Designed miniproteins, single chains, continued (3). Designs and how they scored, part 58

Each design is a single chain, and the fold is of that chain. pLDDT is the mean over its residues in the fold that is shown.

## One batch from the design tools (miniprotein)

Design m9990
Fold by ESMFold2-Fast:
Structure m9990 (fold): chain A 78 residues (1-78)
Amino acid sequence: LVAELEALLREAIAASAPPELIAALGHLRDAAQFLEQGRLEEARRMLEKAEEAASRLPPEHRARIQPYLDRIRALLEA
């Protein structure tokens, strides 16, 4: 998950993607890293920031990152 999000973030930066998309991907990567460390409160905070950034994206871009938002949320609720 972390490596996948890092790759997506690097591609978004290289493509000069919208700042909101870069921010959402960065927060998702950080949330995934905190989850791997068992730091659930920090992971939740990063997910909240990712959801905030994603809310400002066009629907098409939001749909592309929605599976990662849902996956991290599910892991936090387990």
Scores: mean pLDDT 81

Design m9991
Fold by ESMFold2-Fast:
Structure m9991 (fold): chain A 55 residues (1-55)
Amino acid sequence: MEELRKRAEEVMEKGSELGKKQLEAHRNNSSDDEIQRLTKEMEEKAKEFAELMAS
C-alpha cells in the first residue's frame, strides 16, 4: 500500500514534467509529431494514475 502511494506520486510528477515539455514544445514551434507524442505520453500517465488509484 505505501509503495502504491509512492508510485502514484511518481506518476503525477512524470505527468507534470511531460506537461511542461509539451508547453515548451509549443513555445519553440516543435514539430506536430513531437507534440503529439508528448500528448500521448501524458495520456498514458493519466491512465496509469487512474488505474493505480482504482487498485
Scores: mean pLDDT 77

Design m9992
Fold by ESMFold2-Fast:
Structure m9992 (fold): chain A 80 residues (1-80)
Amino acid sequence: PLSPLRHKFVPTDAQRAELRARVAALEQQVANVENMSRTQQQELLNEVQSLLGRALLMGDEETAARLDAMGQRIRDTLAS
C-alpha cells in the first residue's frame, strides 16, 4: 500500500543514520571515481542524485551539500 508524498516528512534517527552511512560509503567510491568505468560513473551519479533529493526532503542541508559536491566531482570526471 504505497501512498503519495505526505505534506510532512519526519525522518527517524535510523533513517538519518542510514542516509549518512550511505553517503560516507559513496564518498569512498567517489574518491576512486577516476578508476571507474563510464557506466559505473553514471550509476554512481544517479545514486548521488537520488540521495541528494532524499537529503533535501529530510531537511539535511549539510548532507545535501556533500552530495552536491560529490555529484559535481563525478560530472567533472565524466566530462574529462
Scores: mean pLDDT 78

Design m9993
Fold by ESMFold2-Fast:
Structure m9993 (fold): chain A 97 residues (1-97)
Amino acid sequence: EKKKKDEEVVRKVREVVIEGILNKEPEKAVEEVYKIVKEVYGEEAAKEAAEAAKEIIEEFLKYIKELKEKDPSLTEEKIKKMIEELIKQEEAARKAL
């Protein structure tokens, strides 16, 4: 079914975005999202997905910078756990709606 294919693409894109945030490699993550979406949905959809992924990654990186400025004792390990928890909560919220 088309739904199963859509769910698989969403899962892969999410994994790439999380890795891009955690590894501080936004350009690599955006390129990977573009390739994944282009293969399944074509170039226009891939451009839109890549733009959205870039905005999400940049927003999270800005948020991490602000957190470190407020609490310089915040370790990268704690930040990683916070990002993973926020993404998990967002997924749970979307399933509840």
Scores: mean pLDDT 74

Design m9994
Fold by ESMFold2-Fast:
Structure m9994 (fold): chain A 70 residues (1-70)
Amino acid sequence: AALSDEAQARVARIAREVMLPLLDEGKTVQEARRAFAEALREEAKKSPDPTLGAELQRVADGIEAELAAA
């Protein structure tokens, strides 16, 4: 299912804030993506909007499923 514009913007922001610093530190793409999924789960948990929280959780689940399949 497609993400809302708000969820897409939130995902993009968290990716920049979490993944880019880790990649700059010399972490692997897989490590950066794991941290990104964890950050999305924490953002979802803290969201007062259950719909936005559910969308962020789905993105985190998708990232973790792809990492597990690799």
Scores: mean pLDDT 83

Design m9995
Fold by ESMFold2-Fast:
Structure m9995 (fold): chain A 65 residues (1-65)
Amino acid sequence: MQEAVSLATSISLRMIGAGGVAKVEVNGDEITVYASNVSEAMRKELEAAKKLAEERGFKFTFVEL
């Protein structure tokens, strides 16, 4: 979905802004974020991203590498 891709792009940019590296994948209505060396700032951005995604009806999954 175009909205899911736009949201995934926004999440990726927020992770970069928090000084981290993350890969964001979209599969239908599911958004999956992969990150390593997760800082406290990145965790806060991930929590915000999860809330936003779930409010929009998407399933959010975070995988720490």
Scores: mean pLDDT 76

Design m9996
Fold by ESMFold2-Fast:
Structure m9996 (fold): chain A 109 residues (1-109)
Amino acid sequence: MLPADILAALRAALAALPPSDVALRHFLTGLIHLLNGDIDKAIEHFRKALDAIKEKPKKPPAEYARAKELLTEARIPDFLALLLSLPRETRNAVIYFLSKDALKHYTGE
């Protein structure tokens, strides 16, 4: 997928998100900043995504591996469809581990 198409898909998803999806909103905003080369703003939004998740999951849910695969392959429409199909608690658990992966890569390494 072309970078412009990825940015358009992420922005469209953000516009359609309900206010209750605070963690997903920050995670998608972080991805937009990464694609624009603004790593510092991306890191801040990934931290805000973690802070929005009150119940910290102890281990990744089964859907985490598929979400990570789709994100790594830049299959953003499929990634968004997967996350939006999940119950909020499962979606927040996936976002928690994806946000931790991003923060480890950019700050914890």
Scores: mean pLDDT 84

Design m9997
Fold by ESMFold2-Fast:
Structure m9997 (fold): chain A 69 residues (1-69)
Amino acid sequence: MQSEVNKGENEVISNINTLQSDPRFTPEQKALLTQVQQEVRQLASQGNLDAIKERNTLLNNMITAINNG
């Protein structure tokens, strides 16, 4: 469980770091990404794997929407 939670947390953080390095994102969007990163770290400390997976899915959907819009 905890190992899977840590993997999920690392995947979300990696995705957020990639997005924060993209110059197309506004400072406001990057601030929101930082808040999501903090939330995921807290969820990981609680062992909430399902919530972490849900955030990762949401981030991937947002990336897809931005790239298609």
Scores: mean pLDDT 76

Design m9998
Fold by ESMFold2-Fast:
Structure m9998 (fold): chain A 123 residues (1-123)
Amino acid sequence: SPEDEVRALFDELVDAAVRAIRAARRLIEYSTDEEVKRELENIIREIEDVLAKTQMRIIMKEDPIDQAKAILDAARRIGEATDRIIELAKKVNAPRSVIDDLERARRRVRDVSRRAQRLIDEL
């Protein structure tokens, strides 16, 4: 059902976002730059806020199209936030494992965005 597809997309987005947050927290522990640490903490809070607001929007909306649009919007915002974390990771010469984890999370967010757009177009 469209509702089951929306649930699966949101669960996948949450999993990808959590992986990005974990990689960002490893980057905070690695970095000696206080400005980079502060920016990473701000980006983590932004991702957490987007997830919380998106979950509320999904709960409050009964229409699968509106739910899929909420997920698409969240995926775009989390994707942009993850791109900023990747740039900070490269700037501080983070371990390859951290960059690889972030790039995998970014690809998963992009996949969710594509699948959410397809669901909107098919409904």
Scores: mean pLDDT 90

Design m9999
Fold by ESMFold2-Fast:
Structure m9999 (fold): chain A 72 residues (1-72)
Amino acid sequence: MPELSEEEREEYRRAIDRLVAEGKEQALQTVSEEEAEKAAQEFRDWALKQLETSEKARESVRKFIEAERAKE
């Protein structure tokens, strides 16, 4: 059973979207917009897949969300 609430899933998605945006800006200094967008989408898809992978993955996601929340 997933240990993540809808709120935690939304927080994770927002944190990943922020990291993707920052990484894409950095990548655009060395690669094309198309390549940067592809890399960003692949990372986002991988990160969101963790929500559906296993209990261990979901626990890692919860700890990540708590760490990101503490920064705000």
Scores: mean pLDDT 73

Design m10000
Fold by ESMFold2-Fast:
Structure m10000 (fold): chain A 66 residues (1-66)
Amino acid sequence: SKIDEILEKIKEAVAKGKVTEEEKEELIRQLSTLSDEERKELLARAIREDPAVGAALADLLKELEK
């Protein structure tokens, strides 16, 4: 699923301790294609699985709203 793909990419970025600007832009672009309900579900799953991944995703969602 698209949500699973985005979640996996964020987990990989957090595990590496570094997100490139290109990776960040791609993640924001993918998040922009999700509905509000899908974004809420993705955020809930990220927080449940790994709080660090949840925090990173929350920051990306805030960046998307700018």
Scores: mean pLDDT 79

Design m10001
Fold by ESMFold2-Fast:
Structure m10001 (fold): chain A 84 residues (1-84)
Amino acid sequence: MKEKLLAVPHVDEETAEKLLEASKAENFQDFVDKIREIDFKNPELKAALDVLLGYLPASHPHSLDARRLWVALMEVRKEIEKER
């Protein structure tokens, strides 16, 4: 599952581990709160997250990276739920 997060642009090993841990949240609101608390060192990945969370408009240059991040996170969460 971590390999799906590593396939997202600018996601390094440390960031993938934090995203995977956040994805283990029992409900969607807790998951969003945990994602919000992650300190992304890469500014492009931070901009993608800000698009994803609605802090930046969908027309922002990093909106495609936001979509890729979202798809990867939802796929990881689906696999975690399937294993429970």
Scores: mean pLDDT 74

Design m10002
Fold by ESMFold2-Fast:
Order: C-alpha cells, then structure tokens, then sequence
Structure m10002 (fold): chain A 88 residues (1-88)
C-alpha cells in the first residue's frame, strides 16, 4: 500500500539519522548536532507509535494525522542530515 511505501521511505531517513549519531560517537560532529538529531529521531519514533496505535484502534483520522507527523519528522531528519553533510 502507499502507507507501507511511506514507512519504507521513513526507514531510509532514520538510517541516515543514525549515521549522524555514529559520527558523533567517533568525534566527527558536535555534541549539539548529535543532540538535535536525537530529538528528531525521537519525534519520528513518537509519530510511528501514534500511527500503530491509531491503526490498531481503526481510527483513520488519527492514522492520517500520525502519518503527517511521521512525514514531517522524516523531512526534518533528511534536511538536518543534508545540512551536516554539506559542512563536510
């Protein structure tokens, strides 16, 4: 379904975000950049949880709202990764 494709696209964004956290552990980025990425990852995980809860409840309106939150979080992760990578 289109929803499954959106979830797969979000996984890609999450993997890019995790790459930034690995770079932080290797001392290749600032603590501030790592903390900002952690916050964006947490926002995406919270949106995914809301989506799963809404899907189990059959609440289509909350499913749509959670998908929009997940898309926004994935976009913010991608934009943050792109900005960090441009500095290197």
Amino acid sequence: SSESKLASSWVGSMLRGIGILVDQDLGQISKEEGDQMQALIQKALDALRKYEEAKEAGDKKKEQEALEELQQAAKQINEFVDEVEKKR
Scores: mean pLDDT 76

Design m10003
Fold by ESMFold2-Fast:
Structure m10003 (fold): chain A 92 residues (1-92)
Amino acid sequence: MKKIEEVVEELSKRADEAAAGLRNEEEKRAKRLELLRELIERFGEILKENPLPPEEREKLIEELEEELRRLREEGAEPELLELVERVLEVIR
């Protein structure tokens, strides 16, 4: 857990720093999407090197599936739904 949290924090911080230099909302959105793709790829690599214990993996999958269901019911943006689905694919 801690190593995954550190990577998410580092990449979130880098995303915010990169976005802060941009003035246009479209450019900020494009940059965030690019950085989120890098995040997903690196998250997959870390999970391959440090696989979660089966119990923790199952629990995380259940929690993410429940969150995805809630987001769909609340009418969340398609991009956010895709992001959660990709995280689920990486963990599975």
Scores: mean pLDDT 66

Design m10004
Fold by ESMFold2-Fast:
Structure m10004 (fold): chain A 92 residues (1-92)
Amino acid sequence: MAAERELARSALRAIEAFHAEGMRHRDEPDREAMLAALRAALEAADHPEVQRLVEELLALVEAGRDDEALRPLIEELLRLAEPVVEELLAAK
């Protein structure tokens, strides 16, 4: 349970960093904004599994892959964060 929460918190931090950086580039080209947001997510990630998923996403975006190639990795990252989303909602 503790290890699962640590992984989930790391995933949530990566997602929050991605969202915050992505919003700053909302008026710029989507690819450039996506790369900046993914780099911010990688910097925020402190768990090896989360770092690996973000690195794979970054590599796919750099290679110009379609949304379908990105979707499974994004879904995995979101799934990892689910256990702590309730805590985030309670804090608001």
Scores: mean pLDDT 74

Design m10005
Fold by ESMFold2-Fast:
Structure m10005 (fold): chain A 71 residues (1-71)
Amino acid sequence: MLDEAVEAYEKARKEGKSDAEIAQIVAELFLKHGDEELAKALHAYVTGTDPELAERGKKILEELKKRAEER
């Protein structure tokens, strides 16, 4: 799952998608794998509707970015 999320991040970035669009793509991936908590955090980051979940979603996206850049 995490490696698949990093791959999805890299692919979306190569396609020129924004951080918000990438967060949406990764959230859909987490939902597909049954990880509803991570998907909710990423959706909160995109919408800004829950500040604590939004911060968690931001950290998830930053972790994926860091892992993608280390490849």
Scores: mean pLDDT 80

Design m10006
Fold by ESMFold2-Fast:
Structure m10006 (fold): chain A 81 residues (1-81)
Amino acid sequence: SLKDIFDEIVADFPEFFARHPKLEQMMKDAIANYEAGKLSADNLITALENVRAIAEQVMSPEEFAAFNGYIDKMIELAKSS
């Protein structure tokens, strides 16, 4: 599920989310609202892409590759709905 992937990304990148607590909250809220039918897939994807853009700016290429894998899985799941 989206929540399961979110829980894994937060566990794998605790330093990133400690520095960006508003991004963690934004992702959590976007996922919850999407699953409740209150947010479109396009708006969820936009929120995830915004998190990805910040991660790309602050992470090493190697760290970002792993982070990007989680974002891609969430976007694929959103698109498959």
Scores: mean pLDDT 85

Design m10007
Fold by ESMFold2-Fast:
Structure m10007 (fold): chain A 77 residues (1-77)
Amino acid sequence: SAESEAALERLRFGPPEEFYRVWNDPSASLEEKERVGREAVERLREAGELYGVRELVELAEEFGREVEERLERERRE
């Protein structure tokens, strides 16, 4: 539907704003950061796969590596 296409189009252009709010909040728990980070990566990957846009799938892979790296650092500190 046009509504679903519009929602998916928004997903193609980056993670939801909620991700950045939680991710950059020093009082947010590691569990919350883990959830929003992985959800953002997965939604971007799904959008790239659904539309057949290789660049979005590659961005999701790169973003996923960055998310996991930051989560690992957060677990240490």
Scores: mean pLDDT 71

Design m10008
Fold by ESMFold2-Fast:
Structure m10008 (fold): chain A 90 residues (1-90)
Amino acid sequence: SHLEEALKHVKEALEKVKEGDVEGARESLLKALEALDKAVEAGELSVEELNRLIGLILAALGHLEAGDLEGAIESLEQLIKELEKIIKKN
């Protein structure tokens, strides 16, 4: 599913942050956003759920831009938890 594709890319972003690869993490998050957009178009995700997930992605990106890798990790772990929760309900 597109939600599982998004989850894969968020998990890749988390691994990249842990490696100190900020550019790789940003690229993976952009792929996650693309998958989330497809999930909405496919009816797998509501607009309200998308807005909540986008908020967490923006928080992670903000932490990455600030050089706060720990804050980025916390935001990405929360994003993974929320995505897994949505997938489990479907």
Scores: mean pLDDT 88

Design m10009
Fold by ESMFold2-Fast:
Structure m10009 (fold): chain A 76 residues (1-76)
Amino acid sequence: ADKYIEQGEEARAKGDLETAARNYALAGDLYFQQKNYEKAADAAEKLAEVFRERGDEDGARYLRGIAEELRKLAEE
């Protein structure tokens, strides 16, 4: 999972928002399967920033909402 975050950060730094989104989504999925809800929320927030950079503000807001729910799960 951490490797996908690293690959997403590298892609985002190069302006490859499609590859960044794919890697953050994969990281979020893996963290969620591991019940690491804190890191899953972090991945969702990174994905939301990519959606915002692509001009998809509705998608970004949706993903920020998912991150907030995941953070609530992490506190239980």
Scores: mean pLDDT 83

Design m10010
Fold by ESMFold2-Fast:
Structure m10010 (fold): chain A 84 residues (1-84)
Amino acid sequence: SKLEELTERGKEVITKEIKSLKEYENIPDEIIEEASEKAAEYLAEAVLNPEKYPNLTAEQAHQEALKIIEEEIKRKSKEYEEKN
């Protein structure tokens, strides 16, 4: 579907960007990819269903995506430590 296509493309771009940041250099690739996918899903949904996000600016969408990445990395890092 178009949602899946946009999510996959967004995940690739976001994952590459996050992996280039020193603050995330010690985070496992799996966690970065999962966080990037969730942020990409949010952005794809906002593009495809703008009626669900009335008055959402590009800046607000970008800030929310960054928040999703930060929160998911924190959550997944805890889960990763508990499983290993």
Scores: mean pLDDT 80

Design m10011
Fold by ESMFold2-Fast:
Structure m10011 (fold): chain A 85 residues (1-85)
Amino acid sequence: MDEALEYGKKAAEAFKQGNVTEGSFYANKALEKALSIPDPEERKKALEEMAKLLEEAAKQSKDPFASQVAEGLAKAFRRLAETGG
């Protein structure tokens, strides 16, 4: 499994539980791994998949603040996917 997606899943789970600190830490690790993918199309797919995971986490989060942070990060990942990172 791609390391970027593994960290993305950990970030999503943390945000669902309202753990903004852990969620942000894993989201940053996911971003580092995604941006290190040398193929532009694979990098774009990883960024889009992480955005989807964070969007879903925002919808399912029990904490309104964690939901807002996850949504903001999802928008950032989508913008990076559009611009190529």
Scores: mean pLDDT 82

Design m10012
Fold by ESMFold2-Fast:
Structure m10012 (fold): chain A 90 residues (1-90)
Amino acid sequence: MSAEEIKEERRRFLLEAGVELHDLIEQSIAAGHSLEEIKAQIQALAKELTRKMVEKLRELNASDEEIKEAVDGMKQLELNALNIAERRLA
Protein backbone atom coordinates (compact mmCIF):
# COMPACT_ATOMS: atom_id res chain seq x y z
CA MET A 1 0.00 0.00 0.00
CA SER A 2 1.22 3.51 -0.79
CA ALA A 3 2.02 6.15 1.86
CA GLU A 4 -0.93 8.19 0.51
CA GLU A 5 -3.36 5.27 1.05
CA ILE A 6 -2.04 4.75 4.60
CA LYS A 7 -2.44 8.49 5.29
CA GLU A 8 -6.07 8.38 4.05
CA GLU A 9 -6.84 5.30 6.20
CA ARG A 10 -5.28 7.09 9.21
CA ARG A 11 -7.39 10.22 8.59
CA ARG A 12 -10.57 8.13 8.30
CA PHE A 13 -9.78 6.30 11.57
CA LEU A 14 -9.06 9.57 13.39
CA LEU A 15 -12.29 11.14 12.09
CA GLU A 16 -14.34 8.12 13.23
CA ALA A 17 -12.51 8.07 16.59
CA GLY A 18 -13.33 11.76 17.14
CA VAL A 19 -17.03 11.07 16.49
CA GLU A 20 -17.03 8.09 18.91
CA LEU A 21 -15.33 10.14 21.65
CA HIS A 22 -17.81 13.01 21.15
CA ASP A 23 -20.79 10.61 21.28
CA LEU A 24 -19.37 9.00 24.44
CA ILE A 25 -19.14 12.41 26.17
CA GLU A 26 -22.70 13.40 25.14
CA GLN A 27 -24.22 10.04 26.19
CA SER A 28 -22.31 9.92 29.50
CA ILE A 29 -23.33 13.48 30.45
CA ALA A 30 -26.97 12.64 29.56
CA ALA A 31 -26.71 9.50 31.74
CA GLY A 32 -25.53 11.59 34.72
CA HIS A 33 -21.99 10.21 34.92
CA SER A 34 -19.43 12.12 37.01
CA LEU A 35 -16.43 13.89 35.47
CA GLU A 36 -14.10 11.18 36.84
CA GLU A 37 -16.30 8.43 35.31
CA ILE A 38 -16.33 10.22 31.94
CA LYS A 39 -12.52 10.71 32.02
CA ALA A 40 -12.04 6.98 32.72
CA GLN A 41 -14.42 6.11 29.85
CA ILE A 42 -12.59 8.47 27.44
CA GLN A 43 -9.21 6.92 28.36
CA ALA A 44 -10.54 3.35 27.97
CA LEU A 45 -12.15 4.10 24.57
CA ALA A 46 -9.04 5.94 23.29
CA LYS A 47 -6.85 2.96 24.30
CA GLU A 48 -9.16 0.51 22.45
CA LEU A 49 -9.38 2.70 19.33
CA THR A 50 -5.57 3.16 19.30
CA ARG A 51 -5.10 -0.64 19.47
CA LYS A 52 -7.55 -1.22 16.57
CA MET A 53 -5.94 1.52 14.47
CA VAL A 54 -2.38 0.19 15.01
CA GLU A 55 -3.56 -3.35 14.13
CA LYS A 56 -5.19 -2.12 10.90
CA LEU A 57 -2.16 -0.03 9.89
CA ARG A 58 0.17 -2.99 10.52
CA GLU A 59 -2.02 -5.13 8.22
CA LEU A 60 -1.53 -2.41 5.56
CA ASN A 61 2.30 -2.59 6.06
CA ALA A 62 2.50 0.92 7.49
CA SER A 63 5.99 2.04 8.58
CA ASP A 64 6.87 2.64 12.25
CA GLU A 65 6.90 6.38 11.44
CA GLU A 66 3.37 6.23 9.96
CA ILE A 67 2.13 4.27 12.99
CA LYS A 68 3.75 6.85 15.31
CA GLU A 69 1.93 9.70 13.50
CA ALA A 70 -1.38 7.84 13.90
CA VAL A 71 -0.75 7.18 17.62
CA ASP A 72 0.19 10.87 18.11
CA GLY A 73 -3.09 11.84 16.40
CA MET A 74 -5.10 9.58 18.74
CA LYS A 75 -3.26 11.03 21.75
CA GLN A 76 -4.30 14.53 20.63
CA LEU A 77 -7.95 13.41 20.24
CA GLU A 78 -7.87 11.88 23.75
CA LEU A 79 -6.48 15.09 25.27
CA ASN A 80 -9.08 17.21 23.42
CA ALA A 81 -11.90 14.91 24.62
CA LEU A 82 -10.68 15.14 28.24
CA ASN A 83 -10.54 18.96 27.99
CA ILE A 84 -14.10 19.09 26.55
CA ALA A 85 -15.43 16.91 29.40
CA GLU A 86 -13.70 19.09 32.03
CA ARG A 87 -15.03 22.34 30.51
CA ARG A 88 -18.62 21.03 30.32
CA LEU A 89 -18.75 19.59 33.88
CA ALA A 90 -16.41 21.91 35.85
Scores: mean pLDDT 87

Design m10013
Fold by ESMFold2-Fast:
Order: C-alpha cells, then sequence, then structure tokens
Structure m10013 (fold): chain A 68 residues (1-68)
C-alpha cells in the first residue's frame, strides 16, 4: 500500500543520505529492504529479523541511527 511504499522510501533515502546505502530510492521492498536492515543491524541499531519488511521496529532503528 501507499503507506508501506512511503516507509520503504524513507528508509532508503535516509540511509543513502548517510552514505551507507548507494541503491536507488524506489519504495520497493524485498532485497533493497534486506540490505538496509542488514546495515542497521551491523551498526547496532536493529535487533529484529532481516526479512525485507519495513515495520515500526525498522523505522525506530533508523531514527536511532540518524540520531547517533
Amino acid sequence: GAAAGEAVRRLQEELRRLGVFDGPVTGEGGENVIEAQSILRSEGFYDGPVDGVVDDAVLAALDRFVAA
């Protein structure tokens, strides 16, 4: 849905801005989201599954990563 696409775009755009993701901002999930979740886990901000789904836990991890 539109809300899910916006969440994915926000995740991709912010990680791209931080220089840790160089892929296109598409709003598409799956492999692109898996890469982003993996980056957040490697940086120590995300403890959830790397499953390609953007949920509140992933967005909270992004907010903590940006604030660090």
Scores: mean pLDDT 73

Design m10014
Fold by ESMFold2-Fast:
Formats: structure tokens, C-alpha cells, sequence
Structure m10014 (fold): chain A 74 residues (1-74)
């Protein structure tokens, strides 16, 4: 599964326990403020916040992919 697929499942509320565990493992390996907030929401069982954060992260990644398609970053 890709990170985007896991985030999408969380955003849709279809993530299984296994999907959540895999996502949390990824977040632990790549700690950032955004990922920390998502982890906290999941740990607090605040699924509304977790879904919102997952959507924000997906949007950021998609924008970077669309805007960075040429691969030329200065």
C-alpha cells in the first residue's frame, strides 16, 4: 500500500486496524508536525480530526506532484 492509499482510507473512514498500524509505523519513521498531529488524532480516536488531517496531507502531496511534475526544484 502507498502512503496516499493509507491516508485515503483514513479520510474515507474505511481504514482497518492493520491499515492504521501500517500508517502509524510510517508516521513514526518520518516524524513531522503534520504527521504528529495525525498520529495524535488517531490515538485520541478523534476520527473527524484524523480525516481532516489526512485530506490536508493528501492535498499537499497531490499539489506537490502536480506542481513538481517537471521535477525541477531550485
Amino acid sequence: MTLLDLLRKVAEGTASEEDIEELLAFLDQNPSERFQKLKEAIENKDWETARQLAKEIIDTIEKMRAGGLAGAAA
Scores: mean pLDDT 75

Design m10015
Fold by ESMFold2-Fast:
Structure m10015 (fold): chain A 108 residues (1-108)
Amino acid sequence: SALEAAEELLRAAHAGEDFSDAEEEEIAKRLKTERLLALVQIVGDLGRRLGLSLEEQLELLRKFVEMETDEEILELLREVLDPKELLVLRAMLEGLSPEEVRRLAAEA
């Protein structure tokens, strides 16, 4: 399933594995949505910053996948992220390219 592919990507990211652009494209095809790929990247980043275990990261990913709108995810994270981080998060959820997201993060 798409969720199984997302969990696989999150496990690899937690292990410190970097994917090539071609590997990311293949995984994105399995995920069937840019939003699910963005959610995996967001959960992995938060997990590193907050010191979350892999199991806690997987639970957070499952919760985000159950949310119907990007606004629900942003509301949940409003207490954890500063305004600049929320701006970057919104850009990721809106499907901005990784290059555009990195540019926003650098300017934030």
Scores: mean pLDDT 68

Design m10016
Fold by ESMFold2-Fast:
Structure m10016 (fold): chain A 81 residues (1-81)
Amino acid sequence: IEEEIERIKKLAEKVLKEAIEIYNTFGPDGKKKVEDLKKRYEEYLKEIESLTPEQARKALIRFLRDMAEEYYKLKKEKEKS
């Protein structure tokens, strides 16, 4: 159980790091989103400390979905430019 939560944390951190690299390529708007993502990631880490592994996995899926939606929006805006 503890190992599963730690694995989820590492996966979330890895995805966040990759998202930050991509978001930074979008200039000022991307950098602002990076700050929002870091804040949400810290909140996510605090949340999963009180969750079961199954609940933590569901929270990770929601976090990943939110990041993917923001990335897709930024990508579309850049493609129009």
Scores: mean pLDDT 73

Design m10017
Fold by ESMFold2-Fast:
Structure m10017 (fold): chain A 61 residues (1-61)
Amino acid sequence: MDENVARVREAASAAGRPLTAQELARLAGISVGAASRAIRRLAEEGGLEYRPGLRVGAGPP
């Protein structure tokens, strides 16, 4: 989990934009399930500014 959290954090920081769990999984080289768990962990910490955009299926209107 710690490694996956670090990978997701790095991928999000490098992208500089809100990403879905699928996009973060692809960029970090991990499964969507692992990315989703890492995203939830990071959101619980309140350390990242990409919260509204990080969803598995929802995009902008």
Scores: mean pLDDT 65

Design m10018
Fold by ESMFold2-Fast:
Structure m10018 (fold): chain A 86 residues (1-86)
Amino acid sequence: SRLEEYKEMIRRLHEAYGETGLEEDIAVLEEQIDDPAVQRAADFSLLVVRGDEEGVLARLREVRELSEEEIERLRARIAEIRARLA
């Protein structure tokens, strides 16, 4: 399910970044997952951790146009996050 994909994403991020509060973050997600804003935020984070650069860019373009400099910085940041998760 999408919820299980989000939970796995949070577990991987906590492991990669050495963060605390994993169980609390999972509980908050489970409580709030029916909120469309939470789902949209979780979907965006999932695109980033999967390295779906075009999906990330399409999502951001729904809000505003992006400069070439911003696009290159976003691609580099996605690559950094993916490298850390590997």
Scores: mean pLDDT 78

Design m10019
Fold by ESMFold2-Fast:
Structure m10019 (fold): chain A 94 residues (1-94)
Amino acid sequence: SLREEALETLERAIELYREIAEKYPEYKEQMEKAIEQYRRVAEAIREGAPDEELARLLLAAASELKHFAEKFPEFREELTELQRRLVEIALRLQ
């Protein structure tokens, strides 16, 4: 399902954010905030948030992934792929 695909994509993004925090300790606080935000989006999915609301949350998460992809060249490919996947899911929910 689209909701299961969104959860898997968010979980993968959280793991990448943990790797970024480990490699770049100066970004640890920023990564922890991003992880908490993504956990809240995952909770909204599990609580049955409406498709329109979920689409907005996923697009916001995708924008953040795009920002970090531009900031961290070594994670750019993986972050860009997750960003594209969240956008595709969000558009299919609208």
Scores: mean pLDDT 89

Design m10020
Fold by ESMFold2-Fast:
Structure m10020 (fold): chain A 80 residues (1-80)
Amino acid sequence: SKLDEIEKRINDPNATIDELLEAIKEAVDLYREAKAAGDQETVDRYKQLIIRGYRKLLEKAEAEGLSQVEVDKRVADAIN
């Protein structure tokens, strides 16, 4: 499934910051679609995936010397 594909990408220890941002963007888009459809079970699954993706992104960003403010800006830019 699309969810399983995104989860695999987020769980990849070799994922780059840009790859994690793209995975988070896709998860947010699908979260919005599920929310519009009233599919609460799918909404909850994507919400957890987004949280995990953001955590992984912060870990990678810290290792590369990026601030949380810069990370949050990149996330905001990606989900528009």
Scores: mean pLDDT 86

Design m10021
Fold by ESMFold2-Fast:
Structure m10021 (fold): chain A 71 residues (1-71)
Amino acid sequence: SAAREAKVKAIEDKLVKDLGLPREVAREIGELLLEGAELLASGDEAAAEAWAAANLERYQELDKLLEEAEA
């Protein structure tokens, strides 16, 4: 939705400003953070666990990009 895209954009803008991340990387992190926050808010522990397992590789890839951006 447009509202969801606006929330991702706000996170993206903050990460670009505060950490100097490329916008594409910041957007992907914003999407991941918003997904995680939505699952935590739902209280569905099984869904949160499955999401964490499914996104472990994605998190590791983004963590490497964050390290490269800090260098």
Scores: mean pLDDT 74

Design m10022
Fold by ESMFold2-Fast:
Structure m10022 (fold): chain A 92 residues (1-92)
Amino acid sequence: MEKAIELLKKVFETAKREVEREGTPEQAAYVKEMLDLALEQAEKSIKEGADPVEILRALGDALVDYLRELGMEKAAETVRKQVEKAIEELEK
């Protein structure tokens, strides 16, 4: 449980860093606010017994798609790889 939340935080920290690097200041601010809200909701769901792997996949896919729509292909690819690694660590 705690490991799942820490891995989710790591994915979101990676996303925040990459959007600051590749996006505009306005895009970075919006993504950060969205990620903070998504993290709070995901942590609550995991603590209530939701499957952390399903949450990571759903949120990861949505985030990658959103970053691609913004034209941040490098950020999207980095986040996608981080999500895959987080899922692998949870499935061990």
Scores: mean pLDDT 81

Design m10023
Fold by ESMFold2-Fast:
Structure m10023 (fold): chain A 75 residues (1-75)
Amino acid sequence: MTPEEAERVIEAALEAIRIELKNAGLSDETIQKIVDEAEKRLRKVAEEAKDREQFLLGVTKVVNDAIAEADKAKA
C-alpha cells in the first residue's frame, strides 16, 4: 500500500464517521472531538500496519470504536 492510498482510505473513513455522527444528532463540538481522536488512531494504524489487509482491519476497528464512543457521548 502506498502512502497516497493510505491517506485516501483515512480521509474516506473520517468522512464516514463524521456523517454518521452528524446523522446521530451529536453536537459539532462532540463530532470534532471524536473525529480528531479517530484521525490520530488511523494514522497510527497506517504506521504500524505491515500490509494492506492489516491496515484495512485496523481502519475498521477505529471506525467501530468511534461509533461506540458516540453512543457513550449520548448517555
Scores: mean pLDDT 81

Design m10024
Fold by ESMFold2-Fast:
Formats: structure tokens, sequence, C-alpha cells
Structure m10024 (fold): chain A 79 residues (1-79)
């Protein structure tokens, strides 16, 4: 449903906000660039929801992005 698609995007926004807070603490030099990229990704996914993109495709992008966030956080922690 459209509500399920919106929920996925909202959950991703929450994960990305958490990621950006860690970037701001560890790599403030990258914060503005990564925030811009994050905003572009969210706008793209909101467009997918508006255009009725299949739930499976939205979930696939969500899972891929979550994995990238996990890897990014691990790299920040590994210092």
Amino acid sequence: SREERKKIVEELKKELEKYLEEVKKKRPDLYDALKSQTNALINYMEGMVANGTPLEEIKKMYEATKEQIREGLAKLEAE
C-alpha cells in the first residue's frame, strides 16, 4: 500500500539522520556534502512512492541504502 511505502521512506529518513549525526561528530568536513546527497536520495524515493513504484523495488533500495549506512558507520567507528 502507499502507507507501507511511506513508512519505509520515513524509517530510512530516521536511519540517515542518525548517520549524519555521527558524520557531523567524526567528519564535520563531509557533513554538508553527505547531507545534500541524503536529501537528494530521500527526494528520489518520495518520487518513487508518488509514482506508485512497486513495494519490492522500494524495499530493495531501502535495504541497499541501510547496508551502505551500516558500512559507513562501521568505518567511522573503526578509527
Scores: mean pLDDT 80

